# Designs tried in a protein design run: designed miniproteins, single chains, continued (4). Part 58

Each design is a single chain, and the fold is of that chain. pLDDT is the mean over its residues in the fold that is shown.

## One batch from the design tools (miniprotein)

Design m14117
Fold by ESMFold2-Fast:
Structure m14117 (fold): chain A 140 residues (1-140)
Amino acid sequence: GKISSNERVRIMEEIYTEAIKVLESTEGSLQEIAQRLTEEVQKLIESEAGKEALQRLAQAMLGKSLEELQSILDQMNSLNWSDPKAALAKLAELLGVDIDVSALSAEDAYKVLISAGILLHLLTFGREQTLGRLKSVLGL
């Protein structure tokens, strides 16, 4: 289902704020940082189905080449972010992950989608580029 622009901004700010904290405080490899980020942003997702969806997407991303991750990220720019369930279903298809988006609220689907987008950016461009992007969007 669709969500309002105000709800999308609220959710994005919440997820980005948590992601920034993780990226600033977590040491280790990109894989270790991605795992920690997944765990912390899962706490902001209400449903078990949403938490499982994010975990499956994160694991699928870790198995992709840099070229595959870049291709998926480019395709995400064409998604209708006002329809988070449809956008999430398309992202899951691109990653080869089976997710029942009908089990998710539109809000939880958007939280999963935003979180997956941060993970995809992190694994594609690295910690410092991702941190800079998130801070820039929040005006930090």
Scores: mean pLDDT 87

Design m14118
Fold by ESMFold2-Fast:
Structure m14118 (fold): chain A 67 residues (1-67)
Amino acid sequence: SAEEAKEEAIKLLQEAGFSEEKARRIVEGVVKVGDEVVIEAAVHELQKAGVSKELAERIKELLLKAI
C-alpha cells in the first residue's frame, strides 16, 4: 500500500542517519506533491546530504509506489 511504502521510506531514511521527525517530513512532503520530478529532485538532494546511491534508489522506488 502507499502507507506501507511511506513507512518503509521513513525507516530507510532513519537508517541513513535522519531523525524520525525529519524523515517523516521529507517523505510526507514529497508524497503530498505527488510529482515524479519532485521525487527525482528529492532523491538527488538526499545523495548530496550523504545518502548512498543504492539506498537513495531504494527510497526513490518506495516514493514512486506511494504516489
Scores: mean pLDDT 84

Design m14119
Fold by ESMFold2-Fast:
Structure m14119 (fold): chain A 65 residues (1-65)
Amino acid sequence: SIKDKLLEEAKKKIKELNLPEEEQKHAIELIEDQLEKLIKAGFSEEEIRKKLEEFLEKIKKSYEE
């Protein structure tokens, strides 16, 4: 499913951020919840991908600051 594909891609990107284990776990849970909500809202795969990228960028910046 597109959910599984996008979740796998997001998990790989979260791992690349080298967050502490607890933060990585929480980031994955937040991404999974957001992904489910976006799919239920009827967003396209491209729209979901863009929104997830924006969310990951915010997580990265919050951790770096």
Scores: mean pLDDT 78

Design m14120
Fold by ESMFold2-Fast:
Formats: sequence, C-alpha cells, structure tokens
Structure m14120 (fold): chain A 58 residues (1-58)
Amino acid sequence: MEELIEEALKFSLGDMTEEQKEKARKILEEYLKKGVMSKEELEKVVKLLREAKELAEK
C-alpha cells in the first residue's frame, strides 16, 4: 500500500515539492483507508503516471 502511494507520487506529472508530496500521500492514504479509492484504481493511476513520465522524459 505505502509503496503504491510513493510510486504514484514519484511518477506524478509536474514537479511537486516534498511538502506537496507529503500532503498528497496523506490524502491518498486516507482515501484508501476509507475505501473511496481501491488498490486497483491506484495501481492504474500509477501505470498512467509512469507512462506519462516516460513520454515526458523523451
């Protein structure tokens, strides 16, 4: 769980500060805990962010 959140933040679009990453991490953790967002949904988002990051790096 924690690893998925960290991976999502790592591959996020736009250069987030550590402070922004920490806030985003807490929000994602809360959503997963509440069941608002499933692990599967987060994994899908991580894949999209990773792909977008790869394209941006080129």
Scores: mean pLDDT 69

Design m14121
Fold by ESMFold2-Fast:
Structure m14121 (fold): chain A 87 residues (1-87)
Amino acid sequence: GTPEELQSKLGAYNAAYDAAVKAGDRSTAAKAAYNIGKVYKELGKYEEAKKAFEKAAELAGDDKDLKRDAEVEAGVVDIKIAVEKVV
């Protein structure tokens, strides 16, 4: 996506996350956090992406597929952070 499209998606997912947290909807908050992580990853903001994926895994609860996917994505961005520190 374009940077403008990614920033628009980030704004929408942050608004959805905040609304879900206020409503106590952990499932919706976890999905929003996962999507926030994906947008940050596409923007090359790997530290922000990692935090979002870790939050998605924490909030996933009984959604084992989302928890696994979030943990895998956090691992992928952690490798990216490590590679950037060496290079």
Scores: mean pLDDT 83

Design m14122
Fold by ESMFold2-Fast:
Structure m14122 (fold): chain A 69 residues (1-69)
Amino acid sequence: MSREEAIRALEAAIEALKANDVAAAMCILAELRRAGVLPELCAKAMELLRQGDVEAALKILEEALEKLR
């Protein structure tokens, strides 16, 4: 996966969470994790989403997106 593809996937996950589509966000994060893109951060975001903490997951993903670009 390229850096540009990873950025687009993170943006898609953030947009899904803003639309309250946790299932779509979880799917995108699982694919990023399988590709080896920020696997620990993706695992942490997925764990927060399983706990219902969408706001904390969003913060982590937005911070990762800013550091990646």
Scores: mean pLDDT 81

Design m14123
Fold by ESMFold2-Fast:
Structure m14123 (fold): chain A 100 residues (1-100)
Amino acid sequence: GPELEAESKRINERKEDLLKVAQRVDEMATQAEAAGLPDVADILRKVAELLRKMAEEKGSVEDLTLAIIALSVAANILRKEGHEDLAAQVEEVRDELAKI
């Protein structure tokens, strides 16, 4: 019915958004690694992998919450280490993810 079609459309839109966010997070992980922050790069890579898994398996609210928390942790470490521009990029992606 119309409700199932609306849910299917939202899932498809979320899948594309999740994959785009995952790609941006991988790019930020590469920047963190180049900056000499391998622990931050590891957190970001794990977030990107979780987002791809969510896109393939529908994901859960708990998975989305975990991704948001992990991005917040990464942003806090980046700020503490003086990488404010990269921290702002991570927070922008976190805020976009929260809208899904």
Scores: mean pLDDT 82

Design m14124
Fold by ESMFold2-Fast:
Structure m14124 (fold): chain A 72 residues (1-72)
Amino acid sequence: MVKQLLEEADKLIEEGKKAYEEGDYKKAIELYSKAADLAKQAIDLSTTDFQLLESSVVLSIALGLLKKVKES
């Protein structure tokens, strides 16, 4: 279900932020990449405009964090 995918993606984003704060950039990249993949799956499974919007926001956050850590 879309909600379960987004909850898991949010958890991975939180774990990625902790890894980044600990200086483990490789782990942060892996976790943010996983979160982005789950958000893409949520987009594909979205049946309402609201689910599509929520999933797109989570994807944008994950990709933004992934870009930031790679450019650090």
Scores: mean pLDDT 85

Design m14125
Fold by ESMFold2-Fast:
Structure m14125 (fold): chain A 84 residues (1-84)
Amino acid sequence: MLKEDPEAFEREVLAALAYMMSAIAKRIAEKTSDPELQKKLKEIAEEFERVADRALDPSTPLEEVRKEFGELLKKFREVDKEIS
């Protein structure tokens, strides 16, 4: 079972979080009237989906997945500040 492999478990958690962040970004994009912010949020959502797919790929180093996820969270936070 994946929970007996710490790396495999972390990959599943990161993938789930990335999919959730993608869904959140898409919902915020739908509520935003600014087309530039909508575009940025949709691009961020697509990047989170790519990170989720990479997290589930055991050939992708987990360190790279962690870095990519962290960088996307920073980008999302900066765009969210323009809305909030």
Scores: mean pLDDT 81

Design m14126
Fold by ESMFold2-Fast:
Structure m14126 (fold): chain A 68 residues (1-68)
Amino acid sequence: MENELVAEEEVEVDGQRLRLETYRPSPEQRKLLAEKGREAAEHMNQDPELFAERAAKLPLGRATVVPE
């Protein structure tokens, strides 16, 4: 159920250290991302299938604030 971690990086933005984690989405999560992309495209009068394909290819990103 947990996603596979693909990359980890720590970056500093405006003096705040952030930990950026990139995960590989599961096939089921890719389907959910595709549906969200399709819904967003419909609201914008864009091609829903194109947006769905692009959304499904995106990795899942998570950013957490590292306290000082």
Scores: mean pLDDT 70

Design m14127
Fold by ESMFold2-Fast:
Structure m14127 (fold): chain A 68 residues (1-68)
Amino acid sequence: MELSSEEAAEALKELLLKQGHSETTALAAAYEVRKLGPRISAEELKEIMLRAGVSEEEAEKLVKELLK
């Protein structure tokens, strides 16, 4: 299933900032999502989140929230 890259990038940025990550880290993660094009798979988003320091549990939660 494909997600909007813009919605995913913004949600990931907000999550990282809430978890106390730096603005640089949050923006870098958002850029990784956006550079894959206008749509991203749930698996690709999860991989980016894990690389950015998001836990497996939080990554799965965010993916579920974005998959309406």
Scores: mean pLDDT 79

Design m14128
Fold by ESMFold2-Fast:
Structure m14128 (fold): chain A 72 residues (1-72)
Amino acid sequence: DLRLGAELLREVAEREGLEELAEEARRYLEALDAGDEEAAREHALRAVELAREAAERDPRLAELLEEAAERA
């Protein structure tokens, strides 16, 4: 579920032009594949911060990002 949630978050971010969020979600997935728990935690926290900022600016993005997070 964590990997699925991150993949969905990356897809939403790429589609909506949220480049930094897409990059952090991608790095989170790379860290999971590498077994690097510290890097995964860092990128997950950054992705959450960026998602929160995007959601605050656009209620439509808030709905999409919440649905992606619920699948994590």
Scores: mean pLDDT 78

Design m14129
Fold by ESMFold2-Fast:
Structure m14129 (fold): chain A 64 residues (1-64)
Amino acid sequence: DPLEEARRLIEEARKALQNGDIKAAVELVSKAREVASQIPDPEERERLMAEVDKLLEEIAKKLN
């Protein structure tokens, strides 16, 4: 189920970011983005993609 997999990957990416593991956070959020793009429901897809974009912004702030 892409929806559940994307949610799990987003949660793992957040944990990696909280732990300071930026490389793991980037890898997990990239995978979450790929999985989220496969969600059939457009509303759920947009919601999960927005969460991914928010995480990418937080990661970018850590790298810059």
Scores: mean pLDDT 83

Design m14130
Fold by ESMFold2-Fast:
Structure m14130 (fold): chain A 83 residues (1-83)
Amino acid sequence: MEVRVTLTVTVAPEDTEKLAEALEKAARETPGVLEVKVTGDKEKGTVTAEIVARDRAAAARAAAAGIDAAEKMGGTVTSMTLS
C-alpha cells in the first residue's frame, strides 16, 4: 500500500532553494520512492516536500533522509505527516 510523506521545513530565506534541491535529491536517492514534489517559499523561508513511497518502510527511510538533509542545512522540521 503506497504511503505519502509530507515534510515542512523552515530555513533561512537565502537557503530555501538549496534546501529544496537537497530534499528532492535525498528523496529520489531513497529506494522505493515513486514520486517527489518539493515546493519552496523564499519569502517565508519554508520548504514543503511531498513524497509518495511504495510502502511504509520506504516512507520511513525517505522521511529520515529528508530530516537529515534539512538538519545539515540548519533547517527546522516543523511538520511531518505519514498517510
Scores: mean pLDDT 85

Design m14131
Fold by ESMFold2-Fast:
Structure m14131 (fold): chain A 92 residues (1-92)
Amino acid sequence: MEKEIEKLKEEIKEDPKNAIAWARLAYAYLKLGKYEEALEYADKALENDPKNGMAYAIRAVAYKKLGKEELAEEDIKKAEELGHVESVEFAK
Protein backbone atom coordinates (compact mmCIF):
# COMPACT_ATOMS: atom_id res chain seq x y z
CA MET A 1 0.00 0.00 0.00
CA GLU A 2 2.66 2.58 0.97
CA LYS A 3 4.64 1.96 -2.26
CA GLU A 4 1.41 2.31 -4.28
CA ILE A 5 0.62 5.63 -2.53
CA GLU A 6 4.17 6.91 -3.20
CA LYS A 7 3.86 6.03 -6.92
CA LEU A 8 0.44 7.71 -7.17
CA LYS A 9 1.79 10.86 -5.47
CA GLU A 10 4.68 10.97 -7.97
CA GLU A 11 2.22 10.53 -10.89
CA ILE A 12 0.15 13.45 -9.51
CA LYS A 13 3.30 15.58 -9.05
CA GLU A 14 4.17 15.03 -12.73
CA ASP A 15 0.55 15.46 -13.92
CA PRO A 16 -1.73 17.16 -11.33
CA LYS A 17 -4.67 16.90 -13.79
CA ASN A 18 -4.58 13.08 -13.79
CA ALA A 19 -8.06 12.43 -12.36
CA ILE A 20 -7.52 8.63 -12.46
CA ALA A 21 -4.40 8.92 -10.26
CA TRP A 22 -6.35 11.13 -7.80
CA ALA A 23 -9.22 8.58 -7.71
CA ARG A 24 -6.77 5.70 -7.15
CA LEU A 25 -5.11 7.67 -4.32
CA ALA A 26 -8.56 8.25 -2.76
CA TYR A 27 -9.26 4.49 -2.96
CA ALA A 28 -5.92 3.67 -1.31
CA TYR A 29 -6.76 5.98 1.62
CA LEU A 30 -10.28 4.51 1.80
CA LYS A 31 -8.72 1.03 2.17
CA LEU A 32 -6.56 2.38 5.03
CA GLY A 33 -9.69 3.65 6.85
CA LYS A 34 -8.63 7.29 6.29
CA TYR A 35 -12.04 8.51 5.18
CA GLU A 36 -11.46 12.29 5.41
CA GLU A 37 -8.32 12.04 3.23
CA ALA A 38 -10.19 9.73 0.82
CA LEU A 39 -12.86 12.46 0.43
CA GLU A 40 -10.19 15.14 -0.20
CA TYR A 41 -8.51 13.10 -2.96
CA ALA A 42 -11.85 12.06 -4.51
CA ASP A 43 -12.78 15.78 -4.64
CA LYS A 44 -9.48 16.44 -6.48
CA ALA A 45 -10.31 13.69 -8.98
CA LEU A 46 -13.75 15.26 -9.62
CA GLU A 47 -12.24 18.77 -9.98
CA ASN A 48 -10.12 17.38 -12.85
CA ASP A 49 -12.81 15.07 -14.33
CA PRO A 50 -16.45 15.66 -13.27
CA LYS A 51 -17.44 12.48 -15.18
CA ASN A 52 -15.17 10.16 -13.16
CA GLY A 53 -17.68 7.57 -11.87
CA MET A 54 -14.97 5.83 -9.82
CA ALA A 55 -14.33 9.03 -7.83
CA TYR A 56 -18.06 9.41 -7.09
CA ALA A 57 -18.21 5.76 -5.95
CA ILE A 58 -15.17 6.18 -3.66
CA ARG A 59 -16.54 9.45 -2.22
CA ALA A 60 -19.91 7.75 -1.60
CA VAL A 61 -18.26 4.94 0.42
CA ALA A 62 -16.24 7.51 2.43
CA TYR A 63 -19.39 9.58 3.12
CA LYS A 64 -21.24 6.45 4.29
CA LYS A 65 -18.36 5.51 6.63
CA LEU A 66 -18.46 9.05 8.08
CA GLY A 67 -22.26 8.84 8.65
CA LYS A 68 -23.13 11.24 5.80
CA GLU A 69 -25.72 8.91 4.27
CA GLU A 70 -27.60 11.56 2.23
CA LEU A 71 -24.40 12.76 0.51
CA ALA A 72 -23.41 9.11 -0.09
CA GLU A 73 -26.76 8.41 -1.83
CA GLU A 74 -26.30 11.44 -4.14
CA ASP A 75 -22.80 10.25 -5.17
CA ILE A 76 -23.99 6.63 -5.69
CA LYS A 77 -26.71 7.92 -8.05
CA LYS A 78 -24.12 10.03 -9.93
CA ALA A 79 -21.71 7.06 -10.25
CA GLU A 80 -24.57 4.91 -11.63
CA GLU A 81 -25.47 7.64 -14.17
CA LEU A 82 -21.84 7.54 -15.32
CA GLY A 83 -21.89 3.72 -15.64
CA HIS A 84 -19.88 2.88 -12.53
CA VAL A 85 -22.15 0.12 -11.14
CA GLU A 86 -19.54 -1.12 -8.59
CA SER A 87 -20.67 1.72 -6.27
CA VAL A 88 -23.81 -0.36 -5.51
CA GLU A 89 -21.69 -3.22 -4.08
CA PHE A 90 -19.52 -0.90 -1.94
CA ALA A 91 -22.56 1.02 -0.60
CA LYS A 92 -24.19 -2.11 0.88
Scores: mean pLDDT 80

Design m14132
Fold by ESMFold2-Fast:
Structure m14132 (fold): chain A 55 residues (1-55)
Amino acid sequence: SEELLKLIREANKALAEGNIEKAIELYEKALELAEKEGDEELAELIRQGIEYLKS
């Protein structure tokens, strides 16, 4: 979806700017939307990315 793509792009931008906290927040919103849309592959990738950023 366009909203999911927008959230991922905003999260990637926040990460590139060094704002890890904002990136995690945006990725968590993207994860919720990916799960609602049934995109299990994308949801797992986002989940792994969030875990990595929190480590």
Scores: mean pLDDT 86

Design m14133
Fold by ESMFold2-Fast:
Structure m14133 (fold): chain A 75 residues (1-75)
Amino acid sequence: MAKEEAVRNAERLIELIRAAPLPEEEKEELVKEAEEAKELAEKLTDEELLRAIAEALEAQIRLTEAYIAAAKAAA
């Protein structure tokens, strides 16, 4: 299930980035990176590497959520 988690986390990260109060140029770069991570996860079969990718994406989700919360508090 590590592949499913990695893909799901990448999709969730893309959604959060698109909703974030960031300049369009930064959104494009971050979405591209998340899409590349999703594509990589879909091609991989190594369970340990997929688990590491899923964990890294989950950490990025938490960071992005914290950034959105901070931006809302500053507005």
Scores: mean pLDDT 83

Design m14134
Fold by ESMFold2-Fast:
Order: sequence, then C-alpha cells, then structure tokens
Structure m14134 (fold): chain A 54 residues (1-54)
Amino acid sequence: SASIEHQRRVARLLDERAAELAAKGTPRSQLLALFLRIASESTRFITERMLERS
C-alpha cells in the first residue's frame, strides 16, 4: 500500500541521516545517530506489523 511505501522511504531517510551524523564523530552526533537508528528500526517494525495485518 501507499502507506507502507511511505514508511519504507521514511526508514531509509532515517538511516541516511544516522550515517551522516555518525560520520561527524562527536559524542553528540553519535548519540543522535543511535536515536535515528532506533527510530528507523521502530518504523520498520511497525510497517511489518501493518503488512501482516493488512
């Protein structure tokens, strides 16, 4: 569905931003990268659950 496609795009964008932040190498940017990775994984988890139910 369009919703699932949108969620997959969001997860990819979160991964890209996390990689950029991790590359900066500061403790703050690394922590933010970790949070974005968690958000990306959470988005994928929810998307997979929606796909199973839909």
Scores: mean pLDDT 81

Design m14135
Fold by ESMFold2-Fast:
Structure m14135 (fold): chain A 76 residues (1-76)
Amino acid sequence: AAAEVEALLAAAEEHIRKARQALAEGNLDEARRHLAEAQRHLKELQKYREQGLMTPEQEARLDALAEEAARLAAQL
């Protein structure tokens, strides 16, 4: 569970990074695609959170990533 949560957090962060880069380059379709992938990983992480399988530090990372994804979605 811990390794799976860390992998999902890393994947969500990478897709958010790529979405930001695509936005900076003016590639809205690529930005939307990466944002959708990040949102899929964030939904999976929320299931782990609901089961109590995340540390407080991992939950804080999830909250930060969800906030950044919401900010990116508002710009698209």
Scores: mean pLDDT 88

Design m14136
Fold by ESMFold2-Fast:
Structure m14136 (fold): chain A 80 residues (1-80)
Amino acid sequence: SMSDQQQLDTIQSRLDYYDDWITRNQSQIDPDLYSQGRTTINQGRQYIADGDIQTAQQTYNQTYDIIVQMQRQIRQRRQS
């Protein structure tokens, strides 16, 4: 079983990974979608700092959905 701290550390690690990924791919991402991704990552980090695992997990899920949209758009643009 994962401790609360291990859950928060895992979410933080994943948000850091996606923050780095969107920064590296900024030129290939729609500006509005990029802004949404940055905002949700920052919100997730705030909930992690507050120790709110449930809201941090929810915000991570929202961030993940945005990242999937970004990845899909990049692939479509490269194949066009």
Scores: mean pLDDT 87

Design m14137
Fold by ESMFold2-Fast:
Structure m14137 (fold): chain A 118 residues (1-118)
Amino acid sequence: MKERTLRAAGGEVVIREEEKDGKKISTAEVPLDQREAARALVRELAERIKKEYPGGKVTLTVNGETSEMTVDEAAAALEALLDRPIEVEFESPDGKKVKIRVEAKDGKLIITVEEELP
């Protein structure tokens, strides 16, 4: 496990990264009053996914309901729903998956990104 600090609008976010079983797992904890920092992380991730995995599909799951949409639509939904549990899964044409989970816990937003390594 390694840690890095991302400086974004609304403050500093500590991101913990772990690599195991061909996956990279990144976890960020953001104080609930610093939602802009969480939104900046979501925007950064969306731009990276669009660049690295063109032509992939995105699924958004909220309260057990699943919808397919664009990366930008999924990012906008994540930014709007940051104070409730939400999952987004991206799947590339070759079957690689990126899974994003957001949950509110103990006055913090916990954002977990699970990504298949190349």
Scores: mean pLDDT 68

Design m14138
Fold by ESMFold2-Fast:
Structure m14138 (fold): chain A 115 residues (1-115)
Amino acid sequence: MEEAEKAFNKLREEFKKKLLTEFDQVAQSIIEEAKKRGLSKEEILQRLIDAGNTLLRKYAPELKAKIRELGEKYGLSDEEIDEMLRKAFIDLANELLDKAYEKVGLPKPKRSSTL
């Protein structure tokens, strides 16, 4: 389990770096185009969120395959693999959302203190 956790953490770090690097490139293009068109910060934010969601969908099959491969290697159940997939996607989605708000210069909405 400890070795599996380290391997999954390394995989998440790898995908996070890939995703954020590609997002930075796409976001720069969106911001430049939006400035030429005179779009509001809120309109730019929505376009950045849409781009982040597109990147998540693009990388989803590869991430799923690699998490499954690691899970099988370390003898994890299908349920444990599914939970790791769910957490990885939530973490990546939150990182992209944080970057979208940062790039636009808008404050991120307060998180609910209750689930």
Scores: mean pLDDT 81

Design m14139
Fold by ESMFold2-Fast:
Structure m14139 (fold): chain A 71 residues (1-71)
Amino acid sequence: MAELQARAHAALSRLPVRTARAAALYALGKSQREIAEALGISQATVSRYLRRAARLAGLSLEELAEALAAP
C-alpha cells in the first residue's frame, strides 16, 4: 500500500500542476464535473488528465485513486 502511494505521489510531482490537481481531487471522490468546475476546464480535459496521471504512475485509474486516497 505505502509503495503504491509513494509511486502515485512521485508521478504527480512530475506532472503539470493542473494534471496533478485533477488526480488529487479525483482521489478525494470528486466527480469529473466538480473537478472541471474547480479547475476551469472541460470534463473531457479532466478525463485526459486522469489518464495521463495513471499512465505516468504505471497504475490504472482505480489503483491511482486508491493509492492517493489510502490513509
Scores: mean pLDDT 77

Design m14141
Fold by ESMFold2-Fast:
Structure m14141 (fold): chain A 80 residues (1-80)
Amino acid sequence: MTKEEKKALLDEVIADLESGKITPEEAVQRLKEAGIDIEPASSREELIRQLRGMKKALDEGIDADSAEKLTREGARRVLE
């Protein structure tokens, strides 16, 4: 999946989550089908935050694999 395709998918999933069109479980499944690993989220709000962080990392010129690793590391550690 290209950077642009990944960003487009993230935008669509974030919008659908914010509008209540899909559940967090459906969002995670859609992203996994596209090869995007998502850390477990305790809420819809936390999932949206993770996805926005990943999209921002991609916008900053970080490659897709690096963006996924950063999101995963951020979810595992208490960030300042």
Scores: mean pLDDT 69

Design m14142
Fold by ESMFold2-Fast:
Structure m14142 (fold): chain A 89 residues (1-89)
Amino acid sequence: SVEELLKKLQEEVDRLIRATDPEEVRRHGEEAVELMKKLAEQDLTPEQERQVLANFMAVVAAALDAEDPEVSEILLETGQEMSKILNSR
């Protein structure tokens, strides 16, 4: 279900942006990317597409705000993968 995937994406992005350990950032980032790939296979409403875009923007914002350069790099990599998925729809 699209609603379940959107909820899981929001939860993983929330975990991703709150994580301070690089290994945890990478783990949650990989999960968020996989959820976004699954959402890319679905016919989303414009409202649902905005929710996906909001999650992507939250990751990018977190990357810019990250104090740890390693965490920032992983968040930027995650954002780049998300951007590729959004552009492939």
Scores: mean pLDDT 87

Design m14143
Fold by ESMFold2-Fast:
Structure m14143 (fold): chain A 60 residues (1-60)
Amino acid sequence: GPVLARAKHDYKAMRPDELDLEKGDEVEVLERRPDGWVKARSLKTGKEGWVPAGLLEPLG
């Protein structure tokens, strides 16, 4: 099944490949990088992008 996580705080994209998130937004985790970045899809907007791994709380 999908790997789900939640944003622990707001995040504003600093680059075009990053994802804007608000605190409490749920995402599907698509890819993890060893440098601490995660590619996620917002369940609210359907948009995809990279966010810091430390922003996300796993949801089982």
Scores: mean pLDDT 87

Design m14144
Fold by ESMFold2-Fast:
Structure m14144 (fold): chain A 55 residues (1-55)
Amino acid sequence: SEIEKKIKEVLERIAELTEQWKKDPNNKEVQKELAKLVEELERLQEEKKKLEEEK
């Protein structure tokens, strides 16, 4: 599904940024980007669940 592919892409970006953050924990830009991606991931998972529950 398109939603599943988007979720995987977001997870990959989170993984990359998490590794960057581990190398430089004081990088506020990376922290903020991670927070946004986590929120996007949650929204995508909710949308996927809603589609499966309503259909």
Scores: mean pLDDT 80

Design m14145
Fold by ESMFold2-Fast:
Order: structure tokens, then C-alpha cells, then sequence
Structure m14145 (fold): chain A 80 residues (1-80)
């Protein structure tokens, strides 16, 4: 599933740049997930400073992203 592709991209990303690159590729192939990917980008922005993310911040961001993916998979992909 596309959710599994997004989760795999999140788990395997070693940097914010790699994560965002993978997510953009998924959004191009599956524009119906654009809203979820936008929400993930907002989580990334929350943890990113001017110096970028530390490994600790990246780990914390990945956990928040996984929770958001699970929420969308179980509840709904679109906010109302």
C-alpha cells in the first residue's frame, strides 16, 4: 500500500533532505496522498531549526510522523 511506502521512506531516511525527497516522489506518483505528505512536512518544520535537525530531533519527528500515518490509515485521509 502507499501507506507502507510512506512508512518505509520515513523509517529508512537518514536525514530531513532524504525524507522530503522520498515523500515528494510518493506525492508525484500518488497525488491523493498529498494532504498526508503536507501534514508530514508540517511535522518536519516543527522540529527543524536554522541548523536543520539533530539525530534526536529526526527520531522524534519520525515518531510523530508514524502516529500521523496511523491516524490517516485508520480514521480518514481527509480532514473535515
Amino acid sequence: SVFEKIKEAVDNAKSVRELMKKLREIAKEHPEYDYLISEIARIVSKYSGLEGMTPEQLKKAKEDIKKKIEEFEKNKPVRR
Scores: mean pLDDT 75

Design m14146
Fold by ESMFold2-Fast:
Structure m14146 (fold): chain A 63 residues (1-63)
Amino acid sequence: SLEDIVAEALGVDRETARLLAEEIMKETGIKSEEDFNDEAVEYLKKRAGPEAAERFREILEKK
């Protein structure tokens, strides 16, 4: 689920999105993909830019 959200927000392959999700977990200290929230959005903003972070947040808010 989280990999699909990241893939959609950044326009990358699911495997690349999975690696990014793991990187976000490691860098933010989140131990579970299911616990991603504002902290993950903030990290993604620095990593991929504000547009990607905004799309990621929109998808999370819409479920």
Scores: mean pLDDT 72

Design m14147
Fold by ESMFold2-Fast:
Structure m14147 (fold): chain A 80 residues (1-80)
Amino acid sequence: SVEELIARTEALVARFLAESDNEVLKATLRRALAGMRASTDPLEVLNLARAIAEVVLTRSDNPALLAEARAILAEVAALE
């Protein structure tokens, strides 16, 4: 569900923020997550979850976060 996708994406962001020292990137991800929570458009939620997961895939070297980001992308594709 979209609600489960939001919760899952929030958990991914929380874990990534705990590992990152890049304050600009942290602020960007917090804004994206806030936009996702505020959205009434399911397609916008899917697009924001995809964008967040793609950022984690390009910026993280943690295999667990990379695996979860890929899982979120698969869930986004399944909900389209």
Scores: mean pLDDT 85

Design m14148
Fold by ESMFold2-Fast:
Structure m14148 (fold): chain A 57 residues (1-57)
Amino acid sequence: SMERQELLREIGRELRAIGESFQAYLDALKAGKSEEEAQAISVEAGKRAGSDRGFVK
């Protein structure tokens, strides 16, 4: 149904936010950031992705 299609889009957005968060976390660790700093950076990246402020199509 159309409602399921909308739910799938929402799930896709959440999965993208998780992916961006995880990628930012790894990148921060590679850059020599601390665990706490990497966590903060990952949270910010996830928020940006979820708000369509990061990668847009």
Scores: mean pLDDT 75

Design m14149
Fold by ESMFold2-Fast:
Structure m14149 (fold): chain A 63 residues (1-63)
Amino acid sequence: MFSEEELREALEIAAEITRANPDGVGIGDLVKEVAERLGKSVEELTPEKLAQLILEYNRLLAA
């Protein structure tokens, strides 16, 4: 699971990527870019962290 600070940072990056790509961005590409900017490989994102990021990203899109 992400720490609160890691999750906030990941969501800020996700929001920035989404704003830069108004035509849409794939969740897989979003996750990859977020991991790279956090200094982590995609493989370091456990299924729990990945699920948390996807859930919170979908909440951002709904807002």
Scores: mean pLDDT 69

Design m14150
Fold by ESMFold2-Fast:
Structure m14150 (fold): chain A 63 residues (1-63)
Amino acid sequence: GPLEEAEKAVEEADKKAARAVALGDVETAIQYLEEAAKKAEPVSKELAEKARRGAESARQTVP
């Protein structure tokens, strides 16, 4: 259902974002997490907030 799809989207985005950050591609990491947050927002506030916090953390790695 929508919640399960949003949960998987956030989990996959988190994994992809972590790999992107490890490669120095912070902008791509932020994009993955923000897209996941947008998808999760109408389904779960907690999932959307988790993804947004991930994006915020990624932004902190930009010099």
Scores: mean pLDDT 80

Design m14151
Fold by ESMFold2-Fast:
Structure m14151 (fold): chain A 73 residues (1-73)
Amino acid sequence: MKEVVVHATPEERREIARKVAELDPEFVVNEDGSVVLKKPPETEEEMQRALDRLNEAIRKAAEDLGVPYEVGE
């Protein structure tokens, strides 16, 4: 999946992180506001799939919250 870049304030980024964890429970929000996998990927292919899922969840969260975003080419 192409990388999703959100144009968000720090407060909007926290809401996106929360929404990402809500949309995909394999992601959790750390105390610093970063989003991490509940279980780390074991292979490069699993890491790529996790990144694809993360980018899709970020895009969906941004759309749901009305935050502007760009999809990388």
Scores: mean pLDDT 75

Design m14152
Fold by ESMFold2-Fast:
Structure m14152 (fold): chain A 87 residues (1-87)
Amino acid sequence: SEEFEREVLRALGLIYDYLGKKADEMGDYETAAKWYRKAAELFEQAGDYELAAESYRNAAISYRKAGKTDEAERMEKRAQELEEKAK
């Protein structure tokens, strides 16, 4: 059941990552950042640290475009931490 739970979390992460990409393409940067952050949290729960780090980096870029510098820095730090766990 834990493997199935991880698969569900990963699938949800992919959905939110796609929603973040669509919002970013539409110029809704704050919405994009929130969806990328949700994707990252789901990937982290699934143990997919490299995907989580990538989604946190995407959230940081979108937060910065939205003028949310403090949130962007927080996402960048989380991404760096997860990259070390992925190695």
Scores: mean pLDDT 90

Design m14153
Fold by ESMFold2-Fast:
Structure m14153 (fold): chain A 56 residues (1-56)
Amino acid sequence: PEEVRRLAERLGVSPEQAEAIRGALEGGASREELEALADALGLSRTQLEELVRALG
C-alpha cells in the first residue's frame, strides 16, 4: 500500500487509481481489461504502462 501510494505520487495519479490498477493486476486482468480500466479512470497510456511496469 505505501509503495503504491509513492508510485502514484511519482506518476501524478491518485492513490485510488493506482490501487485500482494494482487490484486488477493481482486479479489476473488481461491487457485489454487493464486498458479499459485505465480509460475509465482517466489514465493515459503512459501512466498505465508505468503502473504495470512497477506493480506487475
Scores: mean pLDDT 80

